# Designed miniproteins, single chains, continued (2): the designs that were tried, part 16

Each design is a single chain, and the fold is of that chain. pLDDT is the mean over its residues in the fold that is shown.

## One batch from the design tools (miniprotein)

Design m4524
Fold by ESMFold2-Fast:
Structure m4524 (fold): chain A 92 residues (1-92)
Amino acid sequence: ITVAELLEVKSKEEVVELLEKLAEKYPKKKSEIEKALKEYKDKIEDPLTMMTAISLYLIGLYVPDEFLEKLGELSDEERRKIIEKALEVLEK
């Protein structure tokens, strides 16, 4: 799973599938990935915003409900940096 694949998500179902694959690849982080999915799955409709919020959660940054709209305004470059950092944390 690459940063590019995580940025190309087109549906919430694709976000779930990619994160399930990450949980299988990084079993020590499975619980954290599952918690992040549970937290945001029903709160966020946009796949990229959901992926970004989950990535922030995995690096230790919880985004409250009032800031979820602001995540929709992030550039692809900002999302890429967040996702890259999340993948680094998963490999640790």
Scores: mean pLDDT 81

Design m4525
Fold by ESMFold2-Fast:
Structure m4525 (fold): chain A 73 residues (1-73)
Amino acid sequence: MTEEALEKVRAVLEEKGLTADSEEQAIDKVHDLAVAGDPAAQEALKEYLKETIDRMRAGSHAGAAAIAAQLAA
């Protein structure tokens, strides 16, 4: 699930003839392409942001559960 956006990032880099040694490096390189106006890179970053929001949402659910447990004590 979280890996799908990273695979899309890698696909954009491969199409541009670029390589990345790590996931973080791949994201950084696609960000540079998106800033330069590449629509495929912009789409890949959009998917990455969506997955980041989903991760934050999971954290929010954990936080809400912790608050509920504290109130139930």
Scores: mean pLDDT 70

Design m4526
Fold by ESMFold2-Fast:
Structure m4526 (fold): chain A 95 residues (1-95)
Amino acid sequence: SLEEEALKLIEELEKLGDLATAYSAKAHLALILGEDPKIAVDYYLKAAEIEGVTLDRERLMEGARENVEKIPEIDKEKLLEQLIEELKKAIEKIK
């Protein structure tokens, strides 16, 4: 249910036009859920492209792999709750 709530908030953020924050949030969600690190990296690169920043894909991949392996199962729910709160605040800042 927390995953579905996060996804709905990301969709709302996309509808409000903040695509960079939405892509960054999708990357964070992928890392929290222990998805393929490539998924998170692809989303981070999309967010960076919107912001006009060039990132090193290989360094992002190494960091994403390390982060996925180090997130304890017990912390995943708490990280999802934190992401949801951050998404709500991002939405509130958009006019």
Scores: mean pLDDT 78

Design m4527
Fold by ESMFold2-Fast:
Structure m4527 (fold): chain A 64 residues (1-64)
Amino acid sequence: KKEEEEILEYVKKISKDVLDKETQEELIEIVKDALKKIKEENAKHITVEILKKNIDDTIEVYLK
């Protein structure tokens, strides 16, 4: 749960200056859904660092 809060805070922090509010809200929902899926699949090897990298890659796609 602490990792979940950290990742959501990271998404809010880095996206607020580069994405519009609607895209930011969509990204936050995508991240929440991904975190829920990871928890359900018991993917214990996924670290905060790996998730942050995936978030950065996703934001890069939105900035095209």
Scores: mean pLDDT 66

Design m4528
Fold by ESMFold2-Fast:
Structure m4528 (fold): chain A 80 residues (1-80)
Amino acid sequence: SPLLLKAVDEKGEERYIAVQELKVGEKAYVLDSEDGEMTEDNAAVIEKVVGDEEIVLKRLSDGEKVKYKILEIKEALPKL
């Protein structure tokens, strides 16, 4: 099932991360809010997963790698 992660980066910025699965190589979207739009500007690829505690994403727009601490994991509701 699709997941929505509440996460914080190393600068303390909170984001929501939308993913199909917590798995290396999966596409992810870094959203400013739970209802944020998934766009190519906020698209990333999962490079590392440490259990349910930490995720490292490579941003597709600039190639920047960002480490996030996972605060909460929940099921993402599909938009009908």
Scores: mean pLDDT 81

Design m4529
Fold by ESMFold2-Fast:
Structure m4529 (fold): chain A 72 residues (1-72)
Amino acid sequence: SSSAEEIQRRLLELTERTAELAGEAVADQVARHFGLALIAKQRGDDELARQHLAELEAVAPPDVAAEARALL
């Protein structure tokens, strides 16, 4: 299991790569949905986590979406 520091570092890398590929507005949406999905998962709310992941996948580039799914 990844430490909180490792998850934060991976999120920063994912967000920066998204900004380069799709712009800062999309990167902001990816960061928001990822954070909300992670919080929901940590609280045991799998349904809410799935909904936020779906919103992320709707806006993110395919490779970014795949990595976000793997991190959650």
Scores: mean pLDDT 82

Design m4530
Fold by ESMFold2-Fast:
Formats: sequence, C-alpha cells, structure tokens
Structure m4530 (fold): chain A 75 residues (1-75)
Amino acid sequence: GSELAEKAIDYLNELARTLDFDAQVEATLAIIAVSIAKKHNASPEEIADLLERLAEVSKHPQVREALRKAAEIVR
C-alpha cells in the first residue's frame, strides 16, 4: 500500500542530487517527514497533504515544484 510513497521518495532523492546545499537540505527534510508518516501508516492522501504543506513553506522554487509533483505521484 506504500508503493506510491516509495516512488515519491525516490523521485525526491534523485532531484536532491541536482540541488544546491540549502535546497538539498529542504528536500532531504521532506523525504524524512514522508518516511516518518509512512512508518506511522499515513494514508496516500495524508502524505500528499503533507507534501503540499511543505511545498507552501518552501523558499526554493525547484523544491516547491518537486514537492507538488511528489504529492501527485502519491495520489
């Protein structure tokens, strides 16, 4: 049931490699948050909502776009 969450995490990990340090930290913290939510049996909708909330507070446009795309992958 968490296959889509794993796909979203993989997508964010690949993208994080291409980012500068500050943006990579934001992406990594989002990956950690999603991983914690998944371990607590969060639904795909709850994980997507988490990713969208993290996108809204992101200061980096590339991270914001990536988090929104990750939310679409989970849904």
Scores: mean pLDDT 83

Design m4531
Fold by ESMFold2-Fast:
Structure m4531 (fold): chain A 81 residues (1-81)
Amino acid sequence: MSEEERKLFEEIKKLPSYPLLQGALALVLAGHDDLITKEQLRKIKESLGDKLEEVKEFYLRGLPPAQRKRVEKLFERIESV
């Protein structure tokens, strides 16, 4: 992990929605994305605000293609809620 990536991760961990975001990512990677509620997506969106695109790119950067597509769909749901 680069110094810039480490700094971004520290900022992500400070977000009030960090536990909700981590839980949503775990559910998506386990194939249980149907369990993620609109309320959870809304809370994540509100907390990320203008950081949404940076956080999306951070999580997508290191993922294999199959996992990347699932996580991209999660962020699309967050953006559209």
Scores: mean pLDDT 78

Design m4532
Fold by ESMFold2-Fast:
Structure m4532 (fold): chain A 83 residues (1-83)
Amino acid sequence: SLTELAEKALDIAKTAPLETAKEVLTRVVRYLKKVAEELNDKELADKLKEIEKRIKEAKSKEELVKLAEEIVELAKEIDKLLK
């Protein structure tokens, strides 16, 4: 599930160096954004686009963990749409 993918990214945000965490979160957010766009959910796609920007601008591990938690919640929303 997309939620499982996002939860693994959250674990990486907690345990990996800042730059590695940014790379992983960026890949996951881009994938979720593509799925949201294919589902025609513009609001969800726009939220994911803003999170991608915030990942790029993030200066701390604490900020990345918070963004990863938001990604998990959005992944849960997408998984509900795919049921």
Scores: mean pLDDT 87

Design m4533
Fold by ESMFold2-Fast:
Structure m4533 (fold): chain A 66 residues (1-66)
Amino acid sequence: LDEEGRAIYLQIFRKEAEEALREAKEKGTLEEEVKRFREKIAQNATIDEALAEELERELERLVEEL
């Protein structure tokens, strides 16, 4: 992906992850949901390592804000 494509993907990921993490926190499954996102990001690292790094940083930020 180019820089613009990564920015768009990151924006979509942020919205989806924020919603999913808030819902998981209410259900008491936050740790399990975070693990699922990390597994997904790890798979992406084999295709676009830079994007995967940005996704991991965003996930960390979202978890800290909860």
Scores: mean pLDDT 77

Design m4534
Fold by ESMFold2-Fast:
Structure m4534 (fold): chain A 88 residues (1-88)
Amino acid sequence: MLEKPSEEELKKAREIIDVLNDTSRSPEEALAEIKKLVDEIESPLVAYSLMLHAATLLATSKDPERQALYREALDYIAEKVRELEAKR
């Protein structure tokens, strides 16, 4: 079964959530940072939790530029979830 995520994995997850919520960055800069941080996630549980968070932000956002960012982030995180699940 899945090992409990490390504190470093949880810290990376918080950093990704912070970038997703940071409206001071351009969508392009935010997406690049999200992709970099997501590539470092090794826990399927953490990746799945991030996918659900991105999906929630996409569903609740009223800003078209933010919706585009959340959709791209969701797609990238969903691909990471599929990659990590395939290694089980």
Scores: mean pLDDT 80

Design m4535
Fold by ESMFold2-Fast:
Structure m4535 (fold): chain A 67 residues (1-67)
Amino acid sequence: AREEAAREVEKATGEKLDLTELNKEEAARKAKETLRKEAEKLEEEGDVAGAVGLEIQGVAVEELLRS
């Protein structure tokens, strides 16, 4: 779960995260924050669809880490 979430974040943002040393809540927050920051950048560049996609990915990653 944590390793899968980290891979999805890296795939979407290029940011390499080590979530294995964090508990589920900390891992979910860190992954979601990383995806949200990338979504904000895409929104600033006018890629609203890409930004929405990353927000949805953030929810999916949070669900994955809570499962």
Scores: mean pLDDT 75

Design m4536
Fold by ESMFold2-Fast:
Structure m4536 (fold): chain A 85 residues (1-85)
Amino acid sequence: SSLLEKLAEKIRKLIKEEKDPSVKRLLQSGYDYVLEALKANDLEVAKATLKLMLDRFREAVAKNPDNEILKQAAEEVEKALKELE
């Protein structure tokens, strides 16, 4: 969907800006999940995927509270989830 395509592009930009290799790998994992949800073209798969990624990103934010890129990634996933309703 257009929403997931926009989310994938936002995560791609965050990956490019991130300097920590471990955080880059986590963001890349999130990007791959969004692409799989796009390929499936199924709303329930998209919702489940975004919920899983939001939980993982939130855990990473809790462990890295000064990482603004991780916070932005979590916020973008949360916004996408809310738009899927």
Scores: mean pLDDT 85

Design m4537
Fold by ESMFold2-Fast:
Structure m4537 (fold): chain A 86 residues (1-86)
Amino acid sequence: MIEELRQQAEELEQQARDLEEQLERLGEEATRLLQEIRDETDEERRRRLRARFEEVLGQMEELSRQLEELRKQADQLRQQAIELEK
């Protein structure tokens, strides 16, 4: 049981690392989109780029929320394992 809790916490920590990598890639995409928006002179094309940028920001917000939840769950499992060892 204690070993299972530690294993589950490690699995959640791995998922958190994977989400961090995804967030980093999305951050790079967001930076590229911002640069394209700054360089774009056509308002309609700029509007489309802004829409894509907002989509990327929405994905980043959702992944950040999932990352926070995974870290909370991993911390809770580690605390439970510590409590059970006493």
Scores: mean pLDDT 83

Design m4538
Fold by ESMFold2-Fast:
Structure m4538 (fold): chain A 90 residues (1-90)
Amino acid sequence: MVERWIEKLREGDINNRTVEAGEEILEEALRRGLISEELYELVKENPELQAPVAAQIVAALLEGRPIDEAALREAIERAIAEKEALEAEK
């Protein structure tokens, strides 16, 4: 089942799919046990991060690499901090 989903991701426009279907990709990854519920909830609380996180998940799957949840969490926390810094600057 996972193999068929990865094949569809490979055939599609990844950039357009991650922008338009970020939430759907995250839901499918959670459903397939590729990410934890904790990571899914963290991204769901920050909708602007859904597309870039989904893109990293897709890239890992297309390259046949395991999804590194620790690296994803660090990237999410960094992006949140950068967003807060930009908002404080205005």
Scores: mean pLDDT 69

Design m4539
Fold by ESMFold2-Fast:
Structure m4539 (fold): chain A 93 residues (1-93)
Amino acid sequence: SLQEEYDKKIEELAERLEKEVPAFVELVKKLGISPETLLELLVTEAALRVLAGESAEDAVTRLSLEEFGEELPPELKKELVELVLMQRELLGE
């Protein structure tokens, strides 16, 4: 199902962000939540912006600059955009 694919991609991308994005690690520590929970919250916020008419690419760029202070590498940005679009579909049902 789309939910099962989403959950798996959240787990995989959260692990990558912990290894590759120091600002993500600092935010996990600051909020005291799991990497997977933090990523799901960020993806959901971006998906709500897409529901309001923003592009997924713009929502992810904004999120990255606001939360991490920098744009993500293109490969990680692509994976995050895919998760945002999946969550937008799940929220739209």
Scores: mean pLDDT 86

Design m4540
Fold by ESMFold2-Fast:
Structure m4540 (fold): chain A 70 residues (1-70)
Amino acid sequence: MDELIKRAEELKAKRPPRSDEERANNIGQLATFLSSGDTGRQARRVYLNYLRRGRPDLGIDKAMSIINQA
C-alpha cells in the first residue's frame, strides 16, 4: 500500500541502502511488519526471488501487489 512505499522512501532517505540486496531486505522486513505473517513472508519471498534474477524493481511491485491484495 502507499504506506509501505512511504516508509521505504523514508528509510532510504535516512539510511540509503548500499546495494540492491540491502534494499530488498529492508522492503521485505517492512512488508513483514505491515502485513500478517503469511502475507509478509510471501511478499518478501517474491521480492528476493526477483532480486536473484536481477529484477529488484519488479520484485518491489510484485511484493506491493501481494500486500494490497491482503
Scores: mean pLDDT 63

Design m4541
Fold by ESMFold2-Fast:
Structure m4541 (fold): chain A 61 residues (1-61)
Amino acid sequence: SPEEAIRRRALQRFKEKADEIGKEAEKNGWSREDYLNKLGEASREIAAEYQAELAAHRAAT
């Protein structure tokens, strides 16, 4: 379904962002707390984008 496609894209974006954050954390010697805070920020941003995309799709149908 279109909604499943939207969810799949959100999951893929998070996986890519989490991988980038992990590499940056290793390269720059981030603390565990800094790493988790950055993951939390990414998770919230992607969740907000996912909800907005779902709402836009539902409004268009």
Scores: mean pLDDT 84

Design m4542
Fold by ESMFold2-Fast:
Structure m4542 (fold): chain A 135 residues (1-135)
Amino acid sequence: MTALLLPSRMSKELAELLMEYAVREGARYALVPDTTSEHLIELAREAGLELVEVKHGDIEDVLRKLRELGVTRVLFPVVIPNNPLLAVRLAEAGFEVTLLAASQEELDEVLATLSPELAAKLRELPVVILEDLLK
């Protein structure tokens, strides 16, 4: 069972591509942090994803809800407002984590803002570049 973690904010074009990719990958659930914009919530609902509210920054709440739902795979958008430590904690907890970045440049920019140790752990996770799906 696959879940998508919604970012707090994303451009309309990237958000639509994110939803299309998540549905194609078999996502059933969208995890909705309490900081998520209404537009992203509406797009996830329109895509047919079951909405699951989570507390922003509460890694244990996310882990608990994913386990209760029987989720095994998480699609994780790599954007500045998302806590990248959550992606590492999900992987360490035994979830399959796929990072979703808008572009290679955005991924590199996000990684450059992190500690070397956290960046190294994130580089071990599989990544999908969303812009490459348009080509």
Scores: mean pLDDT 81

Design m4543
Fold by ESMFold2-Fast:
Structure m4543 (fold): chain A 80 residues (1-80)
Amino acid sequence: AFDELIEAARELAENVTPEAVSRFLKAADKFAKEHPELQKEIDELVSELLRRLNQASTPDEQREAAREFIEKLEELKKKL
């Protein structure tokens, strides 16, 4: 689940497509179901990433948003 979410976020960083967004959301939902204690934090990180991707004007800004998401998600994993 965690590795799937990281991979989906990396794919989303390379190409922001409806398919990549769908894959990312499914991976995030799966990870949240395995770690219900982190549900709120996961939902907030997902919402923030999608908001930043929608506001991004360049591919570099999209990649930066996804990298920051991955970094914060890895920090959450350290609390498990």
Scores: mean pLDDT 80

Design m4544
Fold by ESMFold2-Fast:
Structure m4544 (fold): chain A 68 residues (1-68)
Amino acid sequence: SKEEALELADRFFNHLKIALDALEEAGVTGPEAIRLATGIASRAVNEGLSDEEVRQRAIEEAKRLKAA
């Protein structure tokens, strides 16, 4: 329903903020941070990830980006 979709959107935006903050702390900013955070937030909603799991995935993605 529309209400279920809005609940999922709320979780998405919460996870997006957590991912963006973690990426920024790891030195990833700008358009790259937005693209990575969006992907992480989408997976988090789909897989039911915790805030800590979202943060850890953001840190892992930042490390991968810096190693490339």
Scores: mean pLDDT 86

Design m4545
Fold by ESMFold2-Fast:
Structure m4545 (fold): chain A 109 residues (1-109)
Amino acid sequence: MEERLRVLMREEARSLLSALDRDIARNADDPELVALLQQMRAHLERLLETGDVEHARKFVRIKAQVARRQGRDDLAAQLEKIAETAKSGGDILFGATLAEAVDAALEKR
C-alpha cells in the first residue's frame, strides 16, 4: 500500500510540474509571480528526486503565498494548514490540488 501511495504521489507531482511550467509561461510578464512558481518547481523536482516530504510542505507553503498574492486568503489559510498537518507527500499534494479545485469552482475563472 505505501509503495502504491508513493507511485500516486510521484504521478501527482509530475502532473503539477507540467501545470506549473504552463503557469510560468502564461505569467512571464509578472517576474515576482514567476520567481515564486520557479521555487515551487524546484521543490517538486526535489520531492521527485529524494522523496522528502519537507519539499512537498515547502511547495504548498509557496503555493499559499501565491494564493495570498491573488487575494485568495481562505485558500492560502487552507494550504498552510495542509502543509502543517498532513503526514505524507501524497496527502499534501492531493490535499492542495483538492483545495484549489474547490476554490476555483466557487470563484469561477
Scores: mean pLDDT 81

Design m4546
Fold by ESMFold2-Fast:
Structure m4546 (fold): chain A 106 residues (1-106)
Amino acid sequence: SKFQKFVEDALLDVESGLRTAEEVGDKETSELLRKAGEELKKALEGKNPKENLKKAIKLTEEAARRAVEFGGRSSHEDLVKYIGTAINAIGARFSAEKALEELEKE
């Protein structure tokens, strides 16, 4: 289904963003992305999918904001990884929003 594809796309982006956040040692952004991944998995399992997608959207939005803010204060070496984290968090949010739209169509 389109719903399943969008949730799976969001999970792939969360996993990529989590990797780069962990590589720079950003524990708070890593925790936000881990929580987003768990909410996406619950949605994929059919557990309150609309509510859990909304939680994942908020968590990925917060992770993206944090990655942009802290990336601007980081070394040049870490900046690339913060940019990667922000792009992946934004991508995950976009895919989760598309999954939510599919649920609202019933």
Scores: mean pLDDT 88

Design m4547
Fold by ESMFold2-Fast:
Structure m4547 (fold): chain A 67 residues (1-67)
Amino acid sequence: DELRRLLEEARRLVESDPQRALALAGGIVARAKDGRLLAEFGEAVAAGDAARAVRIAERAVELLESR
């Protein structure tokens, strides 16, 4: 699954390339089309917290998989 692959790539990049991790997480969160997740992601970006952004993306993947 492309979303799972992107999520794993984002997790790998959290410490080595946090800006790329944020970009990948943002793409995943955008696909969920959920206002709360988008707002929480925006807060993580403002805080520079790539690890938190990736956790939000994980929740977005779970939401998309629940249908």
Scores: mean pLDDT 84

Design m4548
Fold by ESMFold2-Fast:
Structure m4548 (fold): chain A 75 residues (1-75)
Amino acid sequence: SELEKELAELEKRYKEEYEKARETMDKKEQEEKARQLIIEGILKAIELLKKAGPDEEVLKDIEKELERIEKFLAE
């Protein structure tokens, strides 16, 4: 449950940071910022999951999901 709370707080923090960037950047910069924030957020989530001691397979699945999100935003 503590891990779930930390992940939820991380998500909220990065969403707030992205919203602030949206107000000050053009569309291309917003897209680049969104990709960076998503990657950074997922990497932080992976670090939290490593601390909790999940299976390596779970971490690899998360990495693949990150790649999918990154490619989706690139289009």
Scores: mean pLDDT 68

Design m4549
Fold by ESMFold2-Fast:
Structure m4549 (fold): chain A 83 residues (1-83)
Amino acid sequence: SRQALLEQLQQQAAKSKSVAIAAEIGRELRDITDREEELVYNKDWEGLKKLLAELGEDISKLTPEQLESLERIAAESRKQLEK
């Protein structure tokens, strides 16, 4: 469910080195999750690829530990949206 996904995002983000940065990225990932769902339903695969590239750019601004956590969260979110 979307609620469980959002809770997972917040919980994982809270484990990052900076709670403030983690919270900001949690919000970003929620927005990306909603956008991914729309793109998947519309079968806009080019838009989906572009969105994933944008996520990569945002993630590159973070520490390595935060990158690992958020990449796992993003992968889980995408996997759930594909279903």
Scores: mean pLDDT 53

Design m4550
Fold by ESMFold2-Fast:
Structure m4550 (fold): chain A 83 residues (1-83)
Amino acid sequence: SSIQSFQDASTYGTRSSDLASVNPSLQQILIDSYNRSDGSGENLARQSQQASDQASSDPSVPQDAVDSLRNLSTSLRNLIRSL
């Protein structure tokens, strides 16, 4: 639902920041993703998906962190699609 998507988007920012603080490689990926974002929701959703794919390719990033980032990226994409 759109209400659930709005709640998920609010959680995305906080949880992606928490993931970045725990893992230095993930922090770098997320910083690079943010710098490529132009502030539009569609571009942010695309960059978050690319960040999760890059994290998945990095053996220093634990699989549970990759799964969490993918779930958060999906929630953001669903929010953008529902608008």
Scores: mean pLDDT 63

Design m4551
Fold by ESMFold2-Fast:
Structure m4551 (fold): chain A 73 residues (1-73)
Amino acid sequence: SAREEAARYAEMGGAAAASGDTALAAKYLQKALELSVTEEARRYLEEGLKAAQAGDGAAASKYAGLAGQVLRA
């Protein structure tokens, strides 16, 4: 489903951000946003993408994790 695919991209983005690869994190979080089906997940993904684009891997990882949790609930 789109929701499960969005969760996978959010998790991959979070892992990339945690490893310091904020450019890869931004690519995966953008993919998750394109598939996002819930308002709460979308808000977390938008914040995560913004953080990744700013080079803030810690914030990007945090928001990607929150989005993944919402999408898998």
Scores: mean pLDDT 86

Design m4552
Fold by ESMFold2-Fast:
Structure m4552 (fold): chain A 64 residues (1-64)
Amino acid sequence: SALEEALAALKPAVEAEKDEKRAMEAAWYWQQAVAALAAGDPATAAEYLNRAKELLGLGGRVEV
């Protein structure tokens, strides 16, 4: 799905983030998004994913 692809693409962006505090915060939101998707809540997963993307300065909001 587009959400699964976006989550997979976000992981290397989190790992490439040079600001340690921002990287840790983005990683937390990314982990919450993965957990929400695994729990069958794609809407909550998309919200956490979008928060991680905003922290990393990435454009393009993911919607469900």
Scores: mean pLDDT 83

Design m4553
Fold by ESMFold2-Fast:
Structure m4553 (fold): chain A 85 residues (1-85)
Amino acid sequence: MNVEKIIQLLKEMIKLLKEKKEGIDEALKLATLKLLDYIESKTDDEELLQLIEELKKLINEQKSISKELDKKVRELMEKIAEELS
């Protein structure tokens, strides 16, 4: 697992969610939360764990769905999954 690359990708997701204040679809939300739980189970890196907690909060606080945000989050999840391999 490339922790530094995953940290960068999670920071990008956090920035997107904060800037847009928009939601992602329920299936993508559940998939993202599962991916974050998996990363959390594989690391003890403090910075990575803090970013995971912040991202989980942002995802759970979203009020409206955006197709553009959904697509960008899916692309970031795919990049994170590659770094986990």
Scores: mean pLDDT 74

Design m4554
Fold by ESMFold2-Fast:
Structure m4554 (fold): chain A 96 residues (1-96)
Amino acid sequence: MTVPPELLELEIAVAFLLMAAEIARKLGLLSEEVREAVRRVAELASELARRGLDKELLEELIEAAERVRRESEDPLVRRAAERVIEAAEAALESLE
């Protein structure tokens, strides 16, 4: 594989979060604060895909995903954010 497994797992987790957020948006369950935090996660994931694994970007992505988890009322969006945090933490450990 040309992509680190940790980066691939993180990108899959982010894709799931984006799908969950879109469903929540269509159901009127997505607040503006959660939408902005999800957008930030997507921006950081795109930068990681472009540049590869980077500790500072991973730490910023974890902060954005923690905000999604904390502020979301939708259990699917919260679970998806938790998975992004777990994948990003695993990616950080892979840099040691």
Scores: mean pLDDT 86

Design m4555
Fold by ESMFold2-Fast:
Structure m4555 (fold): chain A 84 residues (1-84)
Amino acid sequence: MEEIEKLLEELKKAKTPEEVVELAIKALKLIMDHTEDKEIILEAIGAILRLIGLELDGASVEELKKEAIEEIERLIEKVKKKGL
């Protein structure tokens, strides 16, 4: 959990689309590693695919940060509510 929070702080400071996507994928993979909930795992996979798609479509750093942060924070909340 603390490692994911550190990645979120690094993601907020990212300056390129590639850096945002790399940090977001790393955080989403950590979420997947810390849960056995198939719904959360599938949602994390969906978030990874969506972020890659947005990067390929030329989304701005700001758009990628917003999408990544919203998805990661939403999934962290779901993990907490389901008791890990």
Scores: mean pLDDT 83

Design m4556
Fold by ESMFold2-Fast:
Structure m4556 (fold): chain A 60 residues (1-60)
Amino acid sequence: TKEQIIEENEKKIKEYEDILNNDLKEQLEGSGEGTLTPQQVEEIKQKIEEYKKIIKKTLE
């Protein structure tokens, strides 16, 4: 169902956003480098955008 697709993709978005938020916190409060490379951060952001597009397409 559309609801299942939305729920699954929203869960994936939250998981990736949590990873990015944790990395940002480590950059600000920890070593200043974070745990992720800039390339990994970009790839995760791209994944989040892909999941958002799936949700948008599913809602339309």
Scores: mean pLDDT 75

Design m4557
Fold by ESMFold2-Fast:
Structure m4557 (fold): chain A 61 residues (1-61)
Amino acid sequence: SMDALKAAVKKAAETLYNVEGWDSKEVYDAAKTALLAAGLSQDEADKLAKEILKSLGLPVP
């Protein structure tokens, strides 16, 4: 489901930033790539990736 996809990408983004030390641009690119691979359009993936970063309190590139 979309809710499950969003939750999974959000958890991955949080781990990449807080545990792996990735910067916000790298996390944004990874989140967007995962959403595109799941079948979202470029615009949908961009918007959702940015929303995920904002929900985590991360800088949006």
Scores: mean pLDDT 86

Design m4558
Fold by ESMFold2-Fast:
Structure m4558 (fold): chain A 65 residues (1-65)
Amino acid sequence: MELVEEGLRLLREFVERYPGARIVSAEGKTFTLSVPKENVGMQIAAVGVSVELALKGLELRVEVE
């Protein structure tokens, strides 16, 4: 439970820093984040968050729009 809350906190902080990003879903230990296709810097940052979540045993699916 605490790990999922930590993951959601990290994703909320990401969305606050990158207003074009959206949290699409959160299901158990799996999260889905949408990022704009034209913003390569945001996509790289999303990969960074994906790695950070993976180290905590959480999965992030990144959708590019």
Scores: mean pLDDT 79

